# Designed miniproteins, single chains, continued (6): the designs that were tried, part 1

Scores and structures below are computed, not measured.

Each design is a single chain, and the fold is of that chain. pLDDT is the mean over its residues in the fold that is shown.

## One batch from the design tools (miniprotein)

Design m20001
Fold by ESMFold2-Fast:
Structure m20001 (fold): chain A 61 residues (1-61)
Amino acid sequence: MSLAEKIAKAALEAGLISEEQAKELFEISREKGDAAAVQALVNVVPDEKRDQLNELIEKVS
């Protein structure tokens, strides 16, 4: 499982993104690579939850 897929799964489990958004991020990771998927994840998560997202990225990486 790629780094972006691990982060997307953690974000889904934490309630930061929907199941549909997680599926789209998995597809982006497979077609366009991890950097594109991580960028899409950052753009989808609201600013008020950015700190929580950053903590998840640090924990997974």
Scores: mean pLDDT 79

Design m20002
Fold by ESMFold2-Fast:
Structure m20002 (fold): chain A 78 residues (1-78)
Amino acid sequence: MLREKAEENIRQGEEFEAKGDKVAAGHSYESAAENYEELGDYEKAARAYDKAADMYKDVDPKKAEELRKKAEEMRKKA
């Protein structure tokens, strides 16, 4: 189910973040955000997109900006 997938992706992101693997963490948070977006849980989708953006901030600033815009889009739908 999409909700279980979103929650699992958040847990994986937190584990990668704790290990210092920002790229893997960002990917996991982005996947969780997409799952929450499909569920219509725009508040959780926005938070996950923000987390993903923070992970990419130094490695891929353009991707981080795109994810920040996604988070803002989700908040407008919430």
Scores: mean pLDDT 85

Design m20003
Fold by ESMFold2-Fast:
Structure m20003 (fold): chain A 60 residues (1-60)
Amino acid sequence: SLVYLLLGRQYLSQGKYEEAIKYFEKAIELGDTPDAYRFLAIAYEKLGKKEEAEKWKEKA
């Protein structure tokens, strides 16, 4: 879980939002964590997908 969360954050910092989403989804799959939901919401906001971002914010 933690490894994929850190990888997702790395891609997020590089502006690679689609790649970041992929790794945050893997982090959730390996262990439910509010941090992954929070970062997933941020990545969707950066991509302009506000409806999807709101959905993930509610889970955090």
Scores: mean pLDDT 81

Design m20004
Fold by ESMFold2-Fast:
Structure m20004 (fold): chain A 62 residues (1-62)
Amino acid sequence: KKEEIEYLEELIKIYEEKKEELKKLLKENKDDPEFVKMLEESIEEVEKRIAELKKELEELKK
């Protein structure tokens, strides 16, 4: 249980860092509409993954 909590917390941190990098790329590439759309879709997928991991973490803390 404790090792699973630590694993999920570390994984969430990794995905949150990836999300921030994607957001930075989006801000730097505002002049490329196709690339912006791809980055927005990638950010959405990462956010969905973070939400799933946070849900698993809350279930383990019960």
Scores: mean pLDDT 82

Design m20005
Fold by ESMFold2-Fast:
Structure m20005 (fold): chain A 111 residues (1-111)
Amino acid sequence: MVKVTQTPSSVTVPAGGTATITYTAEGGEVANFNWLKQAPGEEPVPIIIAGTVRAEGVPSRFQGSIEGNTFTLTLSNLQLSDTAVYFGQVFPAGSTEVVWGEGTTLTVTTE
């Protein structure tokens, strides 16, 4: 069974700063991985697909990277509109089950 860890659970960063969110999947092969953003009052939407590919309309300051079994989301030049919950989503090889991370609550502050 794939064991997943997403860190941090919450982070507060001033506007113009950078946030880094990490997802680690252990105990199985990963067929696919996405990062999703859930803005307040909205449904989760994919922002990075296949670990590194930005979804349509996603700004270049959002980046996904992969190192072994670790997936990293880097959000640079943060804006107040980036305040949201971010989720890693793994698709294990040989399974139809989708495994979600616990989520990271990002709060962007003025100054």
Scores: mean pLDDT 83

Design m20006
Fold by ESMFold2-Fast:
Structure m20006 (fold): chain A 100 residues (1-100)
Amino acid sequence: EVRLPNQGLTEVPELSLSVTVLDLSWNQLTSLPESIGNLTNLTELYLGNNQLTSLPESIGNLTNLTVLDLSYNQLTSLPESISNLTNLKVLLLNFNPLTE
């Protein structure tokens, strides 16, 4: 478990591949690296209150994910690969400028 909320992070730090819960909420992230998809043991990912404009397609590799919080970002769309998250129980997308 790695919890780094409100650290002023502009980039995702180097993380162990064994991480199961990652909280990067309340930072200044504008993007996620494709390497985020290597964290296949993730069950919960908290990214709320950042400045994310997009998600990488590699997010769909996180097939163990049950919670994904993307609230209060700048997302205009979601990647098609989000549909691969078949274990997802909670998806928070509120307060994003998602185009209809």
Scores: mean pLDDT 85

Design m20007
Fold by ESMFold2-Fast:
Structure m20007 (fold): chain A 61 residues (1-61)
Amino acid sequence: SAAVKEKIYELLEKARASDDPKEKVRLITEAIRLAKEALLAGQISQSEYDELMRKIREVMS
């Protein structure tokens, strides 16, 4: 859903802005869990999940 994607992007923005490596990892982990939950619940497609995981990896790099 649009709402779950917005929440994931919000978490990734907070991760990018964080100066604390532990907080960054926590936020990224939450984004990953939310994306997996949304996929399992049928709220997003496999293609949308793959795109979100790509964005998460970009933030980690």
Scores: mean pLDDT 84

Design m20008
Fold by ESMFold2-Fast:
Structure m20008 (fold): chain A 88 residues (1-88)
Amino acid sequence: MPLLEEGKRLFKEGKYEEAIKAYEATLAQDPENAEAHFNLGLAYYKLGELEKAIEHFERAIRLFPPDSVRAALAEIYLAIAKLDLERK
């Protein structure tokens, strides 16, 4: 199974650390994969790694087409992660 799809499966199973490794392997092959950056952001957010989540959401926003639903979702999650970080 492609590494991105494997990461999504692991994320769905709640295996966030394993999902991160699969997404990082995806980025080793394709460093500008917007979907991998977005999913890394989600996985880091689930682990409470808010600073890393923010970095990957910002990267995903830059890589997705500006008018895409994916870019809008990444901006929403970025705002949530920043708000949660400020509450720490």
Scores: mean pLDDT 86

Design m20009
Fold by ESMFold2-Fast:
Structure m20009 (fold): chain A 104 residues (1-104)
Amino acid sequence: MTLEEAEELLEEMDISEEEKERLRVGLEEAKNPETTGRPELVAHFFYKLGEYYFEKGEYEKAIEAYKKGLEILEINKDKIDEGAYKYLTEKLEKNIKEAKEKLK
């Protein structure tokens, strides 16, 4: 998955314009993950992208998106509230497990 591919898929998502705008910001911040001031928003973007792939039956791509979300949370752990970090990591890990259970 590339960020360009993700940008095109975002426009195809059946979600509110308010949520699309939130995801567009997360996508833009994802271009510079080490310097982002909004790592939770980047993780949210990858979470929603993974959910989109999961709904399409593209479980391998869903796992890739969720793993990118976890990576962003890990490299920015010092910038994220402990409770938010735990909540987001557990959510992404649960979704990775569910997607893996769909693969053979």
Scores: mean pLDDT 80

Design m20010
Fold by ESMFold2-Fast:
Structure m20010 (fold): chain A 85 residues (1-85)
Amino acid sequence: MELAEKARQVALEGNYEEARKLAIEASKNGDLNGALQVAALLARHGLPEGIEVAESVLKEAKKQGNQKLADTAERIIARGRELLG
């Protein structure tokens, strides 16, 4: 989806706030996998924006009954919190 790809591009440019906004919008529009990839990218760099995106994906995955995506989002949240200290 276009929004998740744009979020990834702006994240690579260092614009983490814009990346967060675009990835959350992608999640709300049904692109949970695209949003989750952006969440993982931000979280592995210790950025709190990655946790916020993963929390958005977790909420949408739970609404859909998608346990696999919910579990993946929870792992990204846990790892992001660990890296933040």
Scores: mean pLDDT 83

Design m20011
Fold by ESMFold2-Fast:
Structure m20011 (fold): chain A 62 residues (1-62)
Amino acid sequence: SMSARRAAARREAAALLARNEPRAAVDYLRSQGFSDAEIRELLRELGLSEEEAETVLAFGRE
């Protein structure tokens, strides 16, 4: 669902990705209580491919 919280989190993640800060984007989304599956879906909504989303998600674990 597209709640106000999810929409705000997506906007912040988009801004962090635009600044080339994928680790910060993933860490931020995790801090907001999103699961890895939810983070992957949010990254996909931001125009990343499934492979790109998994890469960014894995980067946030390092």
Scores: mean pLDDT 78

Design m20012
Fold by ESMFold2-Fast:
Structure m20012 (fold): chain A 101 residues (1-101)
Amino acid sequence: MKLIDQGTLAYNQGDYEKAAEYYTKAIKENPSGEAYYNLGMAYYELGDYEKAAEYFLKSAELSKDNPDLKAGSYINLGLAYEKLGKKEEAKKAFELAKKAA
């Protein structure tokens, strides 16, 4: 089973720490927009919005050939910035999501 699939299984069971561990291992083997997106989601669920924002931004940067994932990454980046009270950064992230779609 691929590490990203093991991470998603843990995420679906509500084990966000274990999900983050598997996604981190997946990134070490092969960095991908999907793996960073999933890692961002795990940290978002853990309430670590600073790390969530960092990983959603990395996901967007690696998703140049996947417009849907790039847009989704910018949307979730904006949501993480809203949780941090970073209103202007959130607005810019949502504008980038519209351009990526």
Scores: mean pLDDT 89

Design m20013
Fold by ESMFold2-Fast:
Structure m20013 (fold): chain A 68 residues (1-68)
Amino acid sequence: MSKKAIITALKELAKVASPEARKLLNQAIDYLEKGDFDKAAEYLEQAAEVDPELRETILNVAEAVKKL
């Protein structure tokens, strides 16, 4: 999966996420755009912990980020 595809997926998730998870997803997007994949994955893991409904989807995206 490309970085651009991951950023697009995260922007869509942020639209339906809880306010706390949305803040963390937006931080992850910012770090992805800067090329800091380690911090992006960390913020995605934090977002998954605060949004149980999106948890598995966010963790799958975090795994994709770790493969970049």
Scores: mean pLDDT 85

Design m20014
Fold by ESMFold2-Fast:
Structure m20014 (fold): chain A 64 residues (1-64)
Amino acid sequence: GEVEEIAERAVRLVEQGDVAGALELIREAEKKGLGKAVALVTSMRLFERGHLEAARRIREEFGV
């Protein structure tokens, strides 16, 4: 679905070293009411892939 597609793009941005771009993508999702869902899925996938600091930052900034 749209949440999973946006989360996949955010994960790829983090993996490319563009954490700022990933945060901006999630903020765009907030405008559609999807921000918390995208942040949760993105942070879980980043945690599973070993990107612990990026996962923590996303959880803290979006309240998930």
Scores: mean pLDDT 88

Design m20015
Fold by ESMFold2-Fast:
Structure m20015 (fold): chain A 92 residues (1-92)
Amino acid sequence: DLYIEALKEMREELKKAQEEILEKLNLEKPKEEELKKAEESAEKSIEKEAKEIKEKEPELLEKEKVEELKKKFKEQLEKEMEEFERLLEEKK
């Protein structure tokens, strides 16, 4: 089943992309916004707010990202399967 092997490779690629996007968003948003805000404005109030945002943000990003990646995976899978079918039909 060459198809299963291709699926495995696609999953690995998707996983890598997911990790990269998640890491990028976490590093960019909380680092730039939270750290700068806390230092400039009221450290106490910002610290509490930052904590809540950080806690909720990764959860929301994960859910949204998983849904988007799932859709992309399905679309890519369908595309590859369609292309494979077309090639097989042409050779017939």
Scores: mean pLDDT 51

Design m20016
Fold by ESMFold2-Fast:
Structure m20016 (fold): chain A 60 residues (1-60)
Amino acid sequence: SKKEELLKLTQEGLRIVGDQIDRILAAKRENPDDEELLKKLEEEQKKANEEYLKKAKEAE
């Protein structure tokens, strides 16, 4: 059902966001002055969020 698909997408989206946050935090801890790396990771997180939103709209 559409509700089950939305729940699954929501759980997957939350997991992906959590993993991206963990990667950004680890990078900041190990290379706090590497602005290029941090920007790259933030852009990857933004892109993942956009893909999640697209999938959520398709599930409607």
Scores: mean pLDDT 74

Design m20017
Fold by ESMFold2-Fast:
Structure m20017 (fold): chain A 70 residues (1-70)
Amino acid sequence: SEREEIEAFIERLRRILEAMKERGVDPEIVELVEEMIKRVEEGLRRGLPLEEVMKIAEEYAEKIEALMEK
């Protein structure tokens, strides 16, 4: 289901986040990834529609991409 896919995606992001911290990735990028995970988890916990949760993830993904292109 879409919810299970989002939960699996978040678990994967948490593993990536640990690897990023170990590799010394830019703290600003690390902070955005942490905030994205937190906001998506909070949205799921609040019972927000999956569409709203996906929009939150997309907004943070755009911010991360913008920083990586600089």
Scores: mean pLDDT 78

Design m20018
Fold by ESMFold2-Fast:
Structure m20018 (fold): chain A 77 residues (1-77)
Amino acid sequence: EALERAEEAARKAIEALKSKNVDEFIQYVAEAVRASGAHPAVLQAGLKFVKAALDGDYETAIKYAEELLREARRVLS
């Protein structure tokens, strides 16, 4: 199921971010976006998540991870 795949990928992205594994983090964000069919709202949330994480703003990155999940649920449910 596309929603379950997007949620699992987003969860793994958050864990990779906490572990400072940037390559794994980027791959899981890409997988969450791909599971949504690259929907514009999910893509935009994913880009914000990546930018905040790369800027070292972990609190903002987690907020955008939650936005990514909300947009994926809205599109895929």
Scores: mean pLDDT 79

Design m20019
Fold by ESMFold2-Fast:
Structure m20019 (fold): chain A 68 residues (1-68)
Amino acid sequence: SRADDLVALADTLVAKADEFLAQGNKEEASKYYRKAAEVYRQAADISGDPELRKRAEELEKKAEEVEK
């Protein structure tokens, strides 16, 4: 489904963010966490799944923490 495709994309973006963070590239890591959060939010809007909204919020907070 469209929501499932968006979740798969968001998961890929999180993996990229984690890779940048492991490399010490906080700027790119925070950017990709924010992108992932946006995509999870789109998936949540389509599916109505509150867990996807929660995941998006957690990723936004993580992006803010990483930028510091």
Scores: mean pLDDT 88

Design m20020
Fold by ESMFold2-Fast:
Structure m20020 (fold): chain A 60 residues (1-60)
Amino acid sequence: GATVEAPLPKGGGTLAPGQDGVAAHTELALRAEAYLAAHPDASLEELERKLNEIIDEVFG
């Protein structure tokens, strides 16, 4: 049944299914992969912080 008590978070097509959304996803993935390749021994906390920076840069 439908849950009406809590609004669902973004994830069901919030991004327009156009080139804009695809480009943003590609940028995020490439930047994340580049960081992981440069820092294979980074901790989860370091990775999380860096991903947050990349997200802010790409989507902010």
Scores: mean pLDDT 69

Design m20021
Fold by ESMFold2-Fast:
Structure m20021 (fold): chain A 70 residues (1-70)
Amino acid sequence: MTREEAFREAEAVFEGLKIGFDIASKLPLSPEESLRIAIETGMLAANLLLDGVSREEARKIAEEFAKKKA
């Protein structure tokens, strides 16, 4: 892994987790479920962003995933 690759992955992970936490915070979940769903949904969003999916499309896919898991 190059330094540039590592920084791109880190950026995608941060953006994905932001999406995951924002989605989970709006669902009627317990604190423990909110944390779990936020992380799982965030990592899905991060992987989609790394695969070149747009932020808008990644968020839509992540929202569907979170609702199905809640």
Scores: mean pLDDT 80

Design m20022
Fold by ESMFold2-Fast:
Structure m20022 (fold): chain A 99 residues (1-99)
Amino acid sequence: SHNEKGLELYDQLKYDEALEHFKKAIEENPDDAKAWANLGHVLFHQGKVEEGKEYFEKAIELAPDDITFYIEFALSLKLVGEVEEAEKVLSKGKRTFVR
């Protein structure tokens, strides 16, 4: 899949090529929350913090009960020094499982 190829390229530090494949995954299935999260993650590594935040927020909107996207978003925020925002995101994710 384009997600698998994108992750392979990301592991090779080929961020621009990884972005192309994640964008293709979104074109193929715009409801693919994992593709949106992967795109956000690569953008954080490129220092495109605000764009990365938008794509993680899209992943969470598509899959609000999936804690993995909150964890990935929080880790990416912590990577760029946004520790308080990271803690807020992770806390919000934990609350989605309390009924």
Scores: mean pLDDT 83

Design m20023
Fold by ESMFold2-Fast:
Structure m20023 (fold): chain A 55 residues (1-55)
Amino acid sequence: SREERIAALRRLLAEAKEQYDKMKPRLTPEQQAKMDEQLKRVEARYEEELARLRS
């Protein structure tokens, strides 16, 4: 269902953020900046998908 898809997307995004937080202390400032940009792109994509599913 649409609700199941939304729940799955939110779970995947939460997992990605959790993994990044765990890695963050081991990254250089340059690597952190690159990962931050990647996470922003992933978040934007997920927000677009959620908006699409809600419309």
Scores: mean pLDDT 79

Design m20024
Fold by ESMFold2-Fast:
Structure m20024 (fold): chain A 60 residues (1-60)
Amino acid sequence: SREELFEEVERALLLMQAALIEKYSKDPEKAKKIRDEVFSLLEKGEYEKARELIDEAMKE
């Protein structure tokens, strides 16, 4: 369905952003923790919480 496709696209974008944060972070351990938490939230279908976590990480 279109809803499933939109969820897949959003998930892919959030995973890519988490990977970029890890790659370019000055604190790799903190970045890894954020990535792992984002992955866990996405697996649970908590897209809104995953987005908030990514937004917080990008502000720093």
Scores: mean pLDDT 78

Design m20025
Fold by ESMFold2-Fast:
Structure m20025 (fold): chain A 89 residues (1-89)
Amino acid sequence: MDDQIRQQVDQTMQGSQRNSDYFDQSQNGTPEQTRQVGIAVSGSFDGGSRRNQQLAGQSTNDSVRQFANDSSNYNQQRSQQFQDRANSI
């Protein structure tokens, strides 16, 4: 169970990183395209944060729970950063 939870947190974080990379690539496009990608990436990090909080609640291992909570907090911070970046475009 806890190994599956750790793997799911890792998958969430990998998905968020791919979306962040996509935003960086979109900066060579139009401002509207970059803004829309920024909004989508922000939403992806927000979703990842909520998923990792759920996974933390399912963990029976303190280290895995802490990892999921830390990952959730990181995703919340990143969600806000991308929302702010999108709003500045």
Scores: mean pLDDT 81

Design m20026
Fold by ESMFold2-Fast:
Structure m20026 (fold): chain A 69 residues (1-69)
Amino acid sequence: SLAEEVEKRLYELIKERLDVPDEWIRSVARAVANGLKALGRVESLTDEDIERIADALVEALKAQQEMDA
């Protein structure tokens, strides 16, 4: 499904940029892909949109690591 493709792409982009537990990356990618599917946005996403979402998620995960420190 398109949501599964978005989840996989987000996982790959985040994993390349951020060294955090795999489970965190999978959880976030899955939640975002499911949210986009629920909003009917998956079919309209460009590669650029997916990259921008990945960038935002990387920043959010970095902020979460700083809060836990």
Scores: mean pLDDT 79

Design m20027
Fold by ESMFold2-Fast:
Structure m20027 (fold): chain A 116 residues (1-116)
Amino acid sequence: MRDFVSQLGKIWGDTLFEMQTLLVELDEEEFEKKFEEVAEKTAEEIVKLANENGLSLEDVKRLVEALKNGNNKEIQDLADNLSSTGKLTPEQQKELKELVKKYLKEYAEELKKLSK
């Protein structure tokens, strides 16, 4: 479980850094196109990692939200209490991908606000 949390944190952190770089270097139209590619790739990597560790949709959602908020205590508490429930269904995978993309979009909008 600790390895899962570490890998998820790395995927999330690498994605946020890439989004910062793209937002600075690209115009709005080019950013939107690249954002969709990066967000889809990140969402797919998170789904794969969740399935490899047998995590429930609810547990992965809570962990992704804790990462978004930088809540290290919640991340540690979740890592200690996560239980395997089997693989995500295609519908659950879609829901998780949409949530990840939503959180990344919210992060991009916050970065735009900080530039004002």
Scores: mean pLDDT 77

Design m20028
Fold by ESMFold2-Fast:
Structure m20028 (fold): chain A 119 residues (1-119)
Amino acid sequence: MITLTASGGGTVAVGGSRTLTAKISGDVKNVLKVAWWRQRPGEPLEFVASIDVFTGETSYAPEVAGRATISYDKEKKTLSLTLNNLEPEDTAVYYPAAVALIDGRGVVVWGEGVELTVV
């Protein structure tokens, strides 16, 4: 079973930066892609960023493009998201996710969220 354990939430000032991290455990050889999603207060769950585990190819939502960096350290099995120039609209619960092959099917494994508050 694959699990994701996230950290790095808390309160940050507007204009600041924060790095969220997630430790990935279990059979990570089946992980194809890792991502961050977020849910802002009263809003639906939205995509933030992803990285392909094999190629390192990244994808970013337009709302964070140019101010976000996603990275994955294969040796440490650690997914990271750095957000710069934080805005009040970045206040959300952030969820790490992994796309894994289970029984020949791509499935999404979700980690528990971490709350980020921008004041």
Scores: mean pLDDT 87

Design m20029
Fold by ESMFold2-Fast:
Structure m20029 (fold): chain A 71 residues (1-71)
Amino acid sequence: MDAEIDGAVAEIHVATLLAAARSQGNEEAYKIAEEGLDEVSRAVDAGDAERAWQITQEVAKEVEELMEKEK
């Protein structure tokens, strides 16, 4: 798998988290996922698949923690 394919998968994962946060109405989680998607897109544009996946993992952790802490 090359950086282009790895980056596309990372972007899809973060976009899925963004959709989940939006569906829950969690503004804080949505903001983190939105900022994370921008960072992943920049890493993909730079050809840095490793950085794209690091950002994806960090965003997933933060979004999941915020969504679990909601209510």
Scores: mean pLDDT 77

Design m20030
Fold by ESMFold2-Fast:
Structure m20030 (fold): chain A 92 residues (1-92)
Amino acid sequence: SMEKIEKVEELIREAEKLLAEAKELLEKGGSLEEVEKLLEEAEKKLEEAKKLAKELLKDPNADITRAIGLLLRVIGLEIDLELLKEELKKKK
């Protein structure tokens, strides 16, 4: 489904933006509470994106190559999220 692919891409873009904002705040010594909120919002979007991407992999009419590409992008962002969570933990 093109609509499901577009939704996953939207969630990935939103998560990328939230992670970039969290990283910027963390590097500038900004509000740790605001960083935590941004990371929590990014995590929720990545969880939804991962669920939808996995559903695309089970759809016999879906573009499997594109679905795999989206899932790999989500996994990469989950790694970025965990690294930012560890940096936040060190500053608390």
Scores: mean pLDDT 88

Design m20031
Fold by ESMFold2-Fast:
Structure m20031 (fold): chain A 100 residues (1-100)
Amino acid sequence: MIEEYKKRIEEDPNDAEAYNKLGEELYKEGKYEEALEYYKKAIELDPNYAKAYSNLGLVLDAMGKYKEASEYFAKALALDKSNLDGEVESALRRMQEWLD
């Protein structure tokens, strides 16, 4: 999977989806810092990419950076309320309990 997305990036360096997908694979491997860089690149290429913001929030949550994670989840929700998965919504709700 990782090699597939790297090849997509080599063929189209502006493929925001490929950067996001590569970040998702790194997140699954526990490579949070590397996943962060790819999610940030996806957002740089497509500032309205709601899924990349929510994924960035999930990796920050996994790293214990709850305040930063909640900010990215809020941005994702502002961009696309209808298509956020239950995991992202649950994480945002949990974080709001601790930040209030």
Scores: mean pLDDT 77

Design m20032
Fold by ESMFold2-Fast:
Structure m20032 (fold): chain A 79 residues (1-79)
Amino acid sequence: MEERIRELVGRILEKARELVSLIKGEPSPKVTALVQQADALARQAGDAVRAGDYETAVRLLEQALELLDKAIEEAKKEQ
């Protein structure tokens, strides 16, 4: 479980860097909302890790990653 959490966190950081590189100026409200939702899920995952609930943490991180992928897709449409 710990290894999978580290992998997911690494992927989230990679996607966040990609998203930042795509944003020229102020991001759209849609991109901003997706990023805020992903951040909230990542924070909840951190709480789950501290509680020893690794299954919940993995699920929340996977959901955060999906939201970041959607944010990247939206940012690419806006360019």
Scores: mean pLDDT 83

Design m20033
Fold by ESMFold2-Fast:
Structure m20033 (fold): chain A 89 residues (1-89)
Amino acid sequence: AEAAAAEAKRKAAQAAADKTVAKIKELIPEVGPLVEKGVQGQIGVAYNKALAKYASLSPEERLAKSNEQAAAAAEEATKQAEAAVKELL
């Protein structure tokens, strides 16, 4: 159960990163590869911060809200990655 939730978080964060990279490549094709590397790095940092926040919950709370927390963590990671991308551009 927890392993599945963690996997879902990782996949959701990666999907969000892919969308952000695709959007930037559409707007500024020339810088796409550089931004992609930067976004992936910042996604990792943002995702780890989101996971640390999730880990602060009790085991019972994590079990009860695993899917909801996974979605929230992915959303937070995406927002932080988008902010980092703006810093790079």
Scores: mean pLDDT 57

Design m20034
Fold by ESMFold2-Fast:
Structure m20034 (fold): chain A 65 residues (1-65)
Amino acid sequence: SKEELIEKAKELLEEAKRLEREGVLAVIQGDYERLAQLQAETARLVKEARELAEKAGDEELLKEI
């Protein structure tokens, strides 16, 4: 349903925010290989969230992505 697509998109965005916070720790540790992996995963999650928001027609959510 439209509601399930919106919920899934929001879950993916929350996971992306978690990975961004983990990336800050990777920088502090000097682990730039881990940072690159986290950035790539974050980009994939954001892309999937955008696709789900587009399918749901949620213009407000799309503006946040």
Scores: mean pLDDT 88

Design m20035
Fold by ESMFold2-Fast:
Structure m20035 (fold): chain A 73 residues (1-73)
Amino acid sequence: MEKAEEAIRLAREAVELGLQIEDAALGTGAALQGIGAEFLARLAEETGDEELAEEALREARRALEHARELLAR
């Protein structure tokens, strides 16, 4: 399930970047968004739900872009 695998990869990157953000409250928020996206992706893999995998991928991309924006502050 390649979309779920990609979502997990991007979600983990979002968590790693979120933990590097100097503002601990904002960084924690970004990391939690990544964690949520990873859980959705893992659930999609477990259930074979391609629609859920697509949603997880969208959420992972949002989390990653949010973390990147905060890190660029």
Scores: mean pLDDT 81

Design m20036
Fold by ESMFold2-Fast:
Structure m20036 (fold): chain A 84 residues (1-84)
Amino acid sequence: SNEELYEAGVAQARALGEAGVALAEELGLPEAAELLRRAEELAIEGYRLKFLEGKPEEGDALLEEAERLAREAGEMIREALAAA
């Protein structure tokens, strides 16, 4: 069901966000942690719009923005690890 897809999406977004923020904080990257927190919020809202509100275009746009922010944070983490 759409509710099950929403719940699965939220669970995955929260799990990935928690792990990513913890890693960013351990590396002393507060900007990366903030990008990952914003990505999680956008992903959850995107899944809500897509699966609960019947607004897939708006939901997909937020999911794309969430992926972009997570990718930016991932690059910051990668660069920090390469400089160590």
Scores: mean pLDDT 90

